# Designs tried in a protein design run: designed miniproteins, single chains, continued (2). Part 100

Each design is a single chain, and the fold is of that chain. pLDDT is the mean over its residues in the fold that is shown.

## One batch from the design tools (miniprotein)

Design m7468
Fold by ESMFold2-Fast:
Structure m7468 (fold): chain A 90 residues (1-90)
Amino acid sequence: SLKVNVSIAKSGDNTVVTVTITIGDDIYTVTVIIKGKEFKVGASEGVEVEATVEGNTLTVTAKAKDYVVTVTITVNEDGSVEVKVTVSKA
């Protein structure tokens, strides 16, 4: 079974996006820390991450086991954050 959960939280001046990927009994995480238009991407062990920035949009491709999770994060001029997540088989 596969479950993907997205959490968006404010932490001081930062917005933190956490994507939790559950594959059977295994849990993987991808964390994106947003400060203004700057992005810092981290991932748990067992996740292969590629990240690309174009303007105010970050696209993260995270591979865990047989799955590819693509996370698209857009930071709007008002500071609001839009997150889109898609999942496919690798």
Scores: mean pLDDT 84

Design m7469
Fold by ESMFold2-Fast:
Structure m7469 (fold): chain A 77 residues (1-77)
Amino acid sequence: SELEKVQKELNKTETLLLLYKVVISSSKFIKDRLLSKGTPQNLQLAKQQDEEIKILEKEKEELQKKVEELKEQVKKL
């Protein structure tokens, strides 16, 4: 049914969103550890990590929007 298709897509998107949250949290932890060491090389690596985190945060927000849209579709079915 249409409901089953939308529910399956919702479940997949929610799982992907959870994985993004875990990766972002891990990346933030690594960044914090690099900053705590204070070497010039670690500061450069922390800056690169920060740029990657910003990209992942944007992708996470897009996935979160998709989850909300899919939840609204489920309510209509």
Scores: mean pLDDT 85

Design m7470
Fold by ESMFold2-Fast:
Structure m7470 (fold): chain A 120 residues (1-120)
Amino acid sequence: MLENVRKFVERKMKEAGVSQEEIEEALAVLPEDLVALLRSVEEQAGRVAETPEEAIELAAEIAKEKFPELKEEELKEIKEAVLEGKALELIEKYEKEKDYLKAHITLQMAMVAAGAELRR
């Protein structure tokens, strides 16, 4: 999961015209940022995620509260893609469909899952 998040950040920063030095700096601090994001999600949920799977479930609960228009079936598709390492492909699909909300939620789940992976 971490490599998918690194590739996404690098790609988006390159597309935005960010310098290579700034990209390298952002990637160097990314592990700390991902663990911090996971801790924030855990504090909001009131429980600790011991696995990437649990981190994805916490992120899904928060997404439901924040975006009540999301269907359970849609969240299930996102969770399965993140768990199977297909988060980047799903984000690209949603961006192409102009479904920026689902793209954002997919990225957030991938980021918190990567944070949980880093803590193990």
Scores: mean pLDDT 82

Design m7471
Fold by ESMFold2-Fast:
Order: sequence, then structure tokens, then C-alpha cells
Structure m7471 (fold): chain A 95 residues (1-95)
Amino acid sequence: SSALERAVRELRRILEGLAELTGTGEAGVREILDFLRHVGLFLDDVERALRNFLEQFPGVSDEEKAEELLRRLAELVDSLSPEDLAQVFQALEAE
């Protein structure tokens, strides 16, 4: 559970960073979580993930910061089993 707790904390930090870039605050965390649920399993290409993110959230001007956060997300997803990833997303939805 400690590894899962660290994963939840890291994903929360990534979501908060992305929400700050969109200017939507805490409400934006849920919108970004919904976006990532559809894209998270397909983060094989960070440039494609960035393009999709910027299309969904056109107010983002700091593309370099967005790319950094999406790269961190890709690394987190790659480090988790599908079951652990699903549990991490479920834990954040419960917040």
C-alpha cells in the first residue's frame, strides 16, 4: 500500500500542476482526470499526449511545463500494473 500511496500522491501532484496551467483550479483536476482516463493508457507518445492536452485545454500557454508534467505521468503509468493504475485513479475519483 505504501507504493500505491506514493503513486496516488504523485498523480495528484501532476493533476494539480496541469489544473494550474489550465486556470481551472480544483474543478479542473476532475476534468483533467477524466481526460487522462481516456489518454493515460496511450501515453506511449508524449508529443501526441501534449497535442491532445492542448486541444482539450487551449488556454495553456506554458507548453514546456505541460510536456514535463505529461512526461512524469507517462513514467508513473509505465511504473504501475494495470490493476494498480486503476486503483490509483479510483482513489483520486473518491476525493
Scores: mean pLDDT 75

Design m7472
Fold by ESMFold2-Fast:
Structure m7472 (fold): chain A 57 residues (1-57)
Amino acid sequence: AEAEAGAIGDRYLPLIRAVNEALKKGLKETVLEFPGQRLHLTLDENGVPHTRLEPLP
């Protein structure tokens, strides 16, 4: 695991925030929408996040 700079942090910040909000609210899954794609984030029974990208038409 390497923290290379704020640029990487900025790219992954929405995922980190989504995981924190889901845990805070007791949610096991959330969806983030970006231009042209959707990111599905699911937390397993161990609290490990799994991501799946869905391209939008």
Scores: mean pLDDT 65

Design m7473
Fold by ESMFold2-Fast:
Structure m7473 (fold): chain A 82 residues (1-82)
Amino acid sequence: SVIEKLKELAKELGLKVPPGWFDVRMKGKSDEEQAKEFLKAILSEENIELSEETLEKLAKELLKVKNVEELKALIEKAVKEQ
């Protein structure tokens, strides 16, 4: 599932989220909305805010990410879009 993929990527990236964050924030959301929430969490640690249009584009790319190296490349792209 997308939520399990995002949990694995968060662990590999070392992303610090509160206990139960995935269960609360992802429940009832589409795959793309789950990806958007995950990106918002990562970017929030860097104090980066992106437009909804940019977040939607990056969320679609996040769904294609296969490993933490590709995730890091996507984050670098997101930082450049700020």
Scores: mean pLDDT 76

Design m7474
Fold by ESMFold2-Fast:
Structure m7474 (fold): chain A 79 residues (1-79)
Amino acid sequence: MLKDPVMSPEEAAQNAVDAARGSLERMEALLKAGAPPSEVARYTVAAQLNAVAAFELTGDETPLKEIQARVRELAAREA
């Protein structure tokens, strides 16, 4: 098996969760600033991809559910 000398899967998962949370904060800031939906969508995609990556690494559903719920809450303003 390949050994990763830099980061464990758990550390990588935590990093992905942190990245997803940062993307959610950016989405919220952009929505408050009245940014176009295309700019918001970039961070929506980033948040979802990072949440899925964290789930694949740990099998922990909690951060995935939290991030997806937050994305849905923010996206509901557009719909």
Scores: mean pLDDT 77

Design m7475
Fold by ESMFold2-Fast:
Structure m7475 (fold): chain A 82 residues (1-82)
Amino acid sequence: DPALEGAEEFAEGVESGDKEKAIAGGERFGRALFEKFGEEGAYGHFVASGEDIAEEGGADKEGAEAVREGGREGVERLEAER
């Protein structure tokens, strides 16, 4: 499942502090949601799920901010590829 695989990579990136991995996972997760729900739906689902995954992974304030930034960048990349 591309969405699950992307979400796992995103969580690992946040947990390890690897921003590049978090962005790559976020992009994969966002792409799967974008194909299923379209632009607005993908953004909403990605933000909600990505933040929950980061919090479950023990992200502090800095980690949560990196998730928000990475998630936004991932969705913007998907929109740019359209």
Scores: mean pLDDT 59

Design m7476
Fold by ESMFold2-Fast:
Structure m7476 (fold): chain A 74 residues (1-74)
Amino acid sequence: MSLEEVRERAERMLARMREIAAALPDPAAKQQLLDVADEMEREIAAARTVEELEEVMRRYQRKFLGIYTRAQHA
């Protein structure tokens, strides 16, 4: 898999995370998840290898899920 293909996959994941965040009714949780998405976007831009992009995707998916789950129980 090429670096460009993995970057495009990461960008699609980022777009999906923003869609999920935007759909949340709680303004505070929505903003927190949008901030996480913005942080992920910066790390995607900084990544230079397939391995770095895959690690960014794994790390931010876990972080996003953790915040999302916590927001549902707040």
Scores: mean pLDDT 83

Design m7477
Fold by ESMFold2-Fast:
Structure m7477 (fold): chain A 90 residues (1-90)
Amino acid sequence: SKEEKISKLETIFLQARFEIMVLEKDEEKRLKIINYLNQLLDEAVRAIREGKSDEEVLALIEQGLEKMKKEFPELKPIFDRFLEEARKAL
């Protein structure tokens, strides 16, 4: 169901935010990444509610995470893992 997919994504993004809080000690970088993750989750949830395909929702998440990997390359392994978890949730 749409609600089950949303719940799974919310859990994945909650875990992502927690890990960034622990690993990123620079407050400005941490807040920027958390804001990006929050925006990306909001966009993904909206797409699901509007009836976008799983492929379209995953593409949105992948594009957002790719942008973050370019800006924060040191966190690439974390973003790659979250993309894999999102793929499994959809």
Scores: mean pLDDT 87

Design m7478
Fold by ESMFold2-Fast:
Structure m7478 (fold): chain A 70 residues (1-70)
Amino acid sequence: DLREEVRKLGGALFLAGSESTDPQLAQEINGRLRAVLATTDVEEAARIVRETLQWLKEKNPELAKKIEEL
């Protein structure tokens, strides 16, 4: 279910941003996730959370791995 993927992955990304000691990383994650809250299309929401995770893999691969292992 795409809605469960969006909730679980989006929630994990939001928590990572909120708990991050890197303010630029937190701002980028929060900016990307605002687009998830603005959309009514669950497929678009899933695309945004997946692209946010892919971006995070490039910027902080250790944090991205922890999110994927949840």
Scores: mean pLDDT 78

Design m7479
Fold by ESMFold2-Fast:
Structure m7479 (fold): chain A 85 residues (1-85)
Amino acid sequence: SVEADLERLRELAAETQARADALRAAGDEIGAARAMAEGARELAELAEEALREHPDSETLRRAAEAARGAAELAERKARELEAAA
């Protein structure tokens, strides 16, 4: 269901954020950026899969668009930090 898919997206987002926050608290800025990039990629893939199953869902369409943008931004940040190290 759309509701179940949205719950999975929320859970993965929260888990990704918690992992990144823990790494940042430990002083691992590159590790935190990589965790965010990896989680954002998984979120985008999951959201796009959910949208394919429910193509008329405006909520999932917005979620997929947001996840795609977040993944692009997170990957860029990770690359910038790795290049600076």
Scores: mean pLDDT 87

Design m7480
Fold by ESMFold2-Fast:
Structure m7480 (fold): chain A 95 residues (1-95)
Amino acid sequence: KERLVKGMIDVVREMVSLLKSLGLDEEAKKVQELVKEAEEALRKGDLDTALSLLIQAYKLAFDALNDYIEKTKDEKVEQEVGDLVMRFQQLLWQL
């Protein structure tokens, strides 16, 4: 379970990097704070809290990226987000 949660953290961190690259700095900061809280929960052995925070971070990042895609119709960002979503879902389904 810890390995899957760590994989989910990596995916959300890639989403933060993507948000920053697109100039969505405030959204990136909010997602990053949730990831930091999830890492602290994981360090304490609280997998349920870590997972809940990661799902919140993921949804916040996804909403911000999807709003960007709808506004810009950026096909490269759409493809990158699609790949990140599939990776996150695959890890979640293995829990």
Scores: mean pLDDT 87

Design m7481
Fold by ESMFold2-Fast:
Structure m7481 (fold): chain A 99 residues (1-99)
Amino acid sequence: MMPVDAGGGAGGAGHSPTPPELLEALLALAREIREREGLDLPAEVVRIAAAGALNARDSGTPLETVLRTVSSATGIPLEELRRAAEAAEPYLEEVRAVM
């Protein structure tokens, strides 16, 4: 049982900037995911892909649609975002706990 926060729906805050403290925490988690999964990708790519995958899960939006939007916005190749998102999937609850 959880009261729904006003505006606390899935994916509704996509244009809001990430607070610096939250960004640093997410980057630290992204580095751990990168090391545990043996990813040859920058931690920033892993952070962005993990956040996108969590947003896709929570919003009911197809993962590929979210990753394509992120790729267009950031210039990161879609293939790198897909690989990072797949590797980050077991850690999405940790990502949610940080957000």
Scores: mean pLDDT 75

Design m7482
Fold by ESMFold2-Fast:
Structure m7482 (fold): chain A 96 residues (1-96)
Amino acid sequence: NVLDELALRSEEMQDAVEALELDPSDDEALNRLFRAAHSAKGVSGSAGLSKVSEAARRLENTVSRYRAGEAELSDVVTAFIDLDVEIGIEQIRSAV
């Protein structure tokens, strides 16, 4: 189930964001966040969940910019929250 996959990726991303809030230089956490966002983008894109796919793409881009010193950690957190909200909306839609 695509939504079960996205829920798993959301948990992985949340754990990575929490690690980055404790240590903004945690390259392993940043790499985990990027990979989870990349997977969420691919899975949601293939399933036609365009809002989730676009939010995941924005998170990927923001992580890349953060790695380059072109974005703040708060930008990464905001992009993750936007993605998590879109995943939550799709979970609610599937329940009705």
Scores: mean pLDDT 88

Design m7483
Fold by ESMFold2-Fast:
Structure m7483 (fold): chain A 76 residues (1-76)
Amino acid sequence: SRTEEFLEKLAKIYGVSVEDVLIHLGALYIYGKLSEELILKELRKYIPDITEEEVKKMLERGKELYEKEEKKIKEE
């Protein structure tokens, strides 16, 4: 998907995995530092035809991954 291609590009730039990028985005979303509307607006600069559904699925995936990692850290 177009969101996956964008995430892969970010991962390569930062030298991390796609999962790491998603975890970071999920954290920002959970803590109110990044809204669905803001990420949609920013992504549309690079992917003009991106849908709200694609953005929501990406953020939900990131949120789930972040919550799993946060739980692991708190239990260590």
Scores: mean pLDDT 76

Design m7484
Fold by ESMFold2-Fast:
Structure m7484 (fold): chain A 110 residues (1-110)
Amino acid sequence: SVQQQRQQRAMDSLSSLSGNLIDVVRDSRRLVGQQVTDPGVRRRVLGLLDLAIDYLGQSRRYAQQGDISSAQRYLLLGGRYLSQAVDLLRQSGLSDLADRIRDDFAQAGS
């Protein structure tokens, strides 16, 4: 049915999106480890990115199971923690890194 096709497309789209966003978070963790010299800022940003990847992983799992509602909820949670990590980098004077991560996230969501 048209509804079954829409559900399958939503599942595939959410699974692909969460996978792409997980790749962005993994790359962001590497960049933070390389560029953030303040150990307190680094620890806090990495903690937020770890929460983001956990929630995005849950989103992908729920999308693969056909639970679109849970997939969307966990996708939003993952995005919120990534946004908090970007904001913390910006507040810590790391605006170029914050902009790069934000732009990579926006591109992955396109």
Scores: mean pLDDT 90

Design m7485
Fold by ESMFold2-Fast:
Structure m7485 (fold): chain A 113 residues (1-113)
Amino acid sequence: MIDENFKKAVEAIVNKDLDKAVEYFKKSEKYKWFVDFVEKLKGTLESLPKELLEEKLIEALKSEDKKTRIQAALALGYLKTKNPKAIAALEEATKDEDEEVAYAAKKALEAIK
């Protein structure tokens, strides 16, 4: 079963409400490590070439580290990616063995539509 604060934070990120996402992640010790990721999302993603960033995020979706896969899915959703390779990688991530990764990928795809 996925944590309710995680679900609300994921929905906030894909709707570009990063302040609300930080608030929800802070409500659970399990997800406090996402706060640093969310706080850096806006600044880092705006400073990097979009194509290079999307390529690195597609690679990150295949990481053995589940936290990296969640972050990659959320970043692609936040960017509202139109890259067909990124969309295909997110579709595969909806089948991930980790329910939090699968949830993040599903919400990212919903936001891209």
Scores: mean pLDDT 81

Design m7486
Fold by ESMFold2-Fast:
Structure m7486 (fold): chain A 91 residues (1-91)
Amino acid sequence: PVSEKDKKALELAKKYSDAAKAGDLSDQEKLDLYREIVLATYGDEEAAEAVREAYEAQIKYDKGEVSQEEVDKKAEEAEKKLKEVEKKEKE
């Protein structure tokens, strides 16, 4: 199960991605926005970068550039980093 903070960070990133699509921003600009949202929410650069990499893998998968296994791996890495940050704050 994903924590409420993880869900909220992903929801905010998705909401900003939808706004970025309306503005015809590049894939790179959308990924940078995802990273900044996670960084602002958690204050951890490693978690922010892991989330950015997970979304980049999803974009590449949609273009046929990477496998589903690569997307799953990056998503798991992002989830792990977010859980580590949350656990450290609640300790």
Scores: mean pLDDT 72

Design m7487
Fold by ESMFold2-Fast:
Structure m7487 (fold): chain A 72 residues (1-72)
Amino acid sequence: MKKEAEEIAEKFERDFEEAVAELEKKGDKETLIELYDHAIPLIEKALKEYPESEKLKELLEKVKKRKKELLE
């Protein structure tokens, strides 16, 4: 099931990055923060189902870092 977890992570990252890019173009910082707040628990839930997925771990850390940079 590692391959399935990696495919889920890749699709999520692609969809998430597209949403982030559109919100950044609009300058909607509040909605962007809400998107990160919504994404983090979804990735954490996926990691509970696929705890060995390195891509999900990397994605979670990437999203957390981007949210922290946006808030600081």
Scores: mean pLDDT 77

Design m7488
Fold by ESMFold2-Fast:
Structure m7488 (fold): chain A 95 residues (1-95)
Amino acid sequence: MEEIREELRKAVDELVKLMDELGLGPSAARFKAAVDETAEILSPEELERLLKRVQELIEIMKNSKITDPKLKAIYAEELLGVLEIFLVTLRMKEK
């Protein structure tokens, strides 16, 4: 379980670096802060789901066929927005 949290932190750090290269550093930093706070309350299964979602976004960005940096940044920002909504839904399950 600690291993999953460590892998999540590594994945989020990699995502932050990729987003920063696109000029989306502030948005990525806000997402990282939200993940750090949310990870404290998530079950192991929820942590695995979040980790997979972050890893999927990283793979999409790395393997993107979009060559225009501006279009790539817009696409990345949209995907980050979807991931932020997913993070909020995980928090809402805590009763």
Scores: mean pLDDT 78

Design m7489
Fold by ESMFold2-Fast:
Structure m7489 (fold): chain A 68 residues (1-68)
Amino acid sequence: SALVDRLLASFEALMQSFLADPRVSPEALAIIADHARAEAERALREQGVPEADRQRFLAAMEALKAAA
C-alpha cells in the first residue's frame, strides 16, 4: 500500500530527527512514538486500510523503534 509505505517513511524520518536531537530524552521519544503509532493505527482503520497492511505497518514501526 502506497499509504503504508509513505507513513513508514515519515515515521522513520521523524524517529531519526529525534534521535539526532540531544535534548530529546529516551522517555520523551517513547511517548512521541507511542502517540504517533496510536494515531496512525486509528487513521488507517478510518481510511479502510486492510488488516494485513495495518498489521504490517505496526510491526514495521515497532522494528524501527527497536533498531533505534
Scores: mean pLDDT 75

Design m7490
Fold by ESMFold2-Fast:
Structure m7490 (fold): chain A 73 residues (1-73)
Amino acid sequence: SEARKILAEAVEKLRKGEVLSEEEEKKVIEAMRELGYSEKEIEAFRLQLEIFREDDPEKSKELAEKRNKLLEE
């Protein structure tokens, strides 16, 4: 689906060290809503996107812990 493609392309850009524009982030969030994600899941995925961008392993670990805690609440 187009929504899955939007998410995959955003993840690939972050993996390559590219920054998403505000327009691209909005499109990703709308794609997630279309796919039926909850607001908590959208926040968790936003944290996951930040993890892919983060080069500091300590900060990346903190973001992962925040995401996991959010999903277990």
Scores: mean pLDDT 77

Design m7491
Fold by ESMFold2-Fast:
Structure m7491 (fold): chain A 97 residues (1-97)
Amino acid sequence: MLDKAKKKMDELVDESERLGQEALEKGLSKEELEKLIKKNTELGKEAVRIGIEAGLPSSTISGSALRIVGGTADMVIALRKREREEEKEEKEREEKE
């Protein structure tokens, strides 16, 4: 049971890291990035729940949660970049008129 729970938590962490990388690379819309942040929050809650139910050490559970928070940081960086690009495009469009 412990090995299966740890593997499932690792799979959720890997999914979170993959989604964070996709957010940085794919030029997703603000709405898509907001949905990914929400999805990543749910992945984090699920990973913690699995760890607690399996009786994993708090250090192991917190380690997995921190890695998922890393994915959220990448998504927020991508969102900020997208907001800045949209603000720049809007200003350039207004100044050309």
Scores: mean pLDDT 80

Design m7492
Fold by ESMFold2-Fast:
Structure m7492 (fold): chain A 74 residues (1-74)
Amino acid sequence: SVLEEAREALLKVAEVTLEILREERPDWSREQMLEAVMNAVRTELRYLQKEYGLSEEEVEELLEEVRRYIEEQI
């Protein structure tokens, strides 16, 4: 489904962004890393919303799911 494709893409963006930040910015706080990762996720989600025609509810659910996942990884 388009939701599964969107979720997979967002999780990949989040994971790659976090990996890069941990390598390039090891001095950053958990809060700084989380905010930077979520900014990248929000940017990608805006593009996916336009591409896949996601509803506002689907966008909110995906954003919350990815944020929760990343909070557990940090």
Scores: mean pLDDT 87

Design m7493
Fold by ESMFold2-Fast:
Structure m7493 (fold): chain A 68 residues (1-68)
Amino acid sequence: MSDARKRLRDLLRQGATALAQRNFDEAQQVIDQIDELAREAERRGDLQLAQQARSVRDLLQDNLDRLK
């Protein structure tokens, strides 16, 4: 749980940086990695982590779509 939460925080920071730099390919790759993390958390029954990861994914995706 702790390591997955750290990974989510690291991915959020990486995604935000990519968006700030207009690196849309990197931003999409980070969003895809967060989506994978959400699916893995859901498969393990960690519904709180899965929901947090989906919320972060949706936030980054919304920002990416507005910038494209």
Scores: mean pLDDT 84

Design m7494
Fold by ESMFold2-Fast:
Structure m7494 (fold): chain A 100 residues (1-100)
Amino acid sequence: MTVQDIADALFAEALAAVASDDDPAALLAKGAAQNKAVADMLDKLINNDPSLTEEEKKAIKEGAEEIAKDIKEHFGLDRELSYQELKEIAELLAEKLAEA
């Protein structure tokens, strides 16, 4: 399973989840913004951005580890995804959700 396959599956699940809501477009836009924020945070962590505090680095790492575990369990993967792979999924999801 590739990063693209995971992003495509998560996007399809997001569309299904919002289909019965009164304002699906608003929920998709919120999802796009959230995924962009996650991608930006992971980018800073990966590049060891000196503007990040030690508390911020810890929070981003803990959040990324939880997401990696959830994706591993949800898709039956044999390993947890790297920070780079999680960033790529978040970038793809942000783009897909914004264009929906």
Scores: mean pLDDT 84

Design m7495
Fold by ESMFold2-Fast:
Structure m7495 (fold): chain A 82 residues (1-82)
Amino acid sequence: SMEERRDELRELLGQTVDAVLAGDKERAISLVDEAKERFPELQAEFDELRAVIESTPLPPSEEDVVRIMELAQRVLDRVDAL
């Protein structure tokens, strides 16, 4: 169902944010790539999120975290529009 797909995506995005906060950029990118495989219709949104994570210095600033969280929320909101 769409609800189950949204919950799965929310979990993957939450793990991605947690990986960034933990300083594990490689894991964060891997999680985004996994999400892109499961939700190919959201490729453009994931590519933007991936690029921002790649460019974010570690440890991330509060502003960097907010931007990543906002992009993750945009991806999640886009699923509801499918």
Scores: mean pLDDT 83

Design m7496
Fold by ESMFold2-Fast:
Structure m7496 (fold): chain A 62 residues (1-62)
Amino acid sequence: KTYTATVKYDIKSEDPEYLNLKKGDTVTILEKHEDGFVLARSTSTGETGWIPESLLEDIKEV
């Protein structure tokens, strides 16, 4: 199953394993983890990385 979500806040990280995103960006969720992080792909840049699930809203299956 594939899920999408919208980013709540601008996110900046110096760690390349984490996504840099802007408020209102859409991501595709690839994996969900019990630690509160998801592996996601930015729909605008194609970058893949980790993001806290708490910074996402409007999570829906597509």
Scores: mean pLDDT 78

Design m7497
Fold by ESMFold2-Fast:
Structure m7497 (fold): chain A 65 residues (1-65)
Amino acid sequence: MKAAEAQMELNRLIKEHGLERAIDEVAAKLGLDPDALRREVRALESKGYSPLEAAQLAIQKLLDA
C-alpha cells in the first residue's frame, strides 16, 4: 500500500473506530508491528502533534526504516 493510501485509510478508520483500532488495522495492512506503531504515535503526540499527524509521521518513519 502506498503511504497516501495508508493515510486515507487511517483517517477513515480513526473516524469509525478510534485511534487504537485504526493503528492495529493499518499496521496489519502494511506488515508493521502494531505495538511499535502505537509507541511511535504516542511519542509524537507527546511532542504536540495531533493524533492523525502523529500516526501519519509514525507510518512514514517505520516504512523508511
Scores: mean pLDDT 77

Design m7498
Fold by ESMFold2-Fast:
Structure m7498 (fold): chain A 68 residues (1-68)
Amino acid sequence: MSVEQRLLREVTEIQERFDREGMSLEEAVAELERARAAALAQTTDPARRAQLEKGFAALVEKLREKAA
């Protein structure tokens, strides 16, 4: 499985837990940061790293908007 496919799966699981299981915003952000760190550790290509960081920033912002 690619880093991108694994990351998408992990993100989807975190979002579902946030929406359905009452996961706190702090917990959801911490899980996303953990997934981001793991993905970046496995990615050496600068363009892919930039794309991952941008995607994670958008996801964190989306969770914060839902919690507001």
Scores: mean pLDDT 76

Design m7499
Fold by ESMFold2-Fast:
Parts: C-alpha cells; sequence; structure tokens
Structure m7499 (fold): chain A 94 residues (1-94)
C-alpha cells in the first residue's frame, strides 16, 4: 500500500515540479471535509458515509472515487509506513 502512494507521488513529480504543490494543495482541500467529519465522529465515518458527504458537497463521482480510494489507501498504512511516507515527502521537498 505504501508503494502505491509513493508511485502516485512520483508520477505527480514527473508531470511537472511547479504544478505539484498546487495539485497537492487542491487534493488536501478536496479531502478536508471527509477528515473533519471523521474527526467529529471519532473515526466512525465509513467509506459509504464519506461518499454521501462528498456527494452532498457537490463533488463529481470521479472525484469522490479518487478521494475515497486515497483515503482508504492511506488508512491502510501502518504507523511505520506513515513515518516512511513522511520522510519520503520531506526528502522530495528538499
Amino acid sequence: NLEKVKEYIKELIERGLEENEKFIEELREKIKPVVEETLAKKGELTPEESRELLRELGKEDKEIAEIIELQELMASLSEEEKEELEKFYKELEK
């Protein structure tokens, strides 16, 4: 699962370094409502509830699918894999 996240980030970098920061920020903004509701429910928000929430916010089905897939992928990472991912991000930012 960590390798899939790394591959996604690597593809992003190869598409254009100056475009990456803006794209990552836009992705964070798209995920933000799901994260906020997950925190409000103490982590009880299911993928189906996340889909419904994003749909109510006017997100397109394609965007919803991409957000949920990324959320599920990141949620499946172990604490050690999350630390490796943070180090990977930090190395790319330098």
Scores: mean pLDDT 60

Design m7500
Fold by ESMFold2-Fast:
Structure m7500 (fold): chain A 67 residues (1-67)
Amino acid sequence: MQQAQQLIEQGRQYGQQGDSDKTLQLYLQAGRIGAQDAQKQGASPDSVQSFLQQVTQQAKQESQKTK
């Protein structure tokens, strides 16, 4: 989970530099890693889905804001 958070922070930095594509890619990668880690820790499928939806929404928001 912490590794996923680090990728999200890196994505924000690239977003501030105007690289929306890289920001989106890093956020999506963070979401995948976070979901996998949550599943390994025994998180329920609904918790994993909720997390993925939040990361996807945040990635979309950051990508649009970078415009």
Scores: mean pLDDT 71

Design m7501
Fold by ESMFold2-Fast:
Structure m7501 (fold): chain A 69 residues (1-69)
Amino acid sequence: MSPEERRAQGEAALEAARALIAEAATLSVAQQVAAYILAVAAANLGLEEEAEREIAALRAAIAAKEAAE
């Protein structure tokens, strides 16, 4: 995998994770797992700081959902 291909795949994974997290009001367990996996994939592809920010946003969304239950 070239550095350019790695960046493109990481950006795609991060964008997919952001789309899932944007629906934060009603995250199912499957959507939470999918968003986490996509963020981890982005981190492994060189977008570590951006992935950490998205994981933090996901954790905040999960905490808000748990507080409502």
Scores: mean pLDDT 74

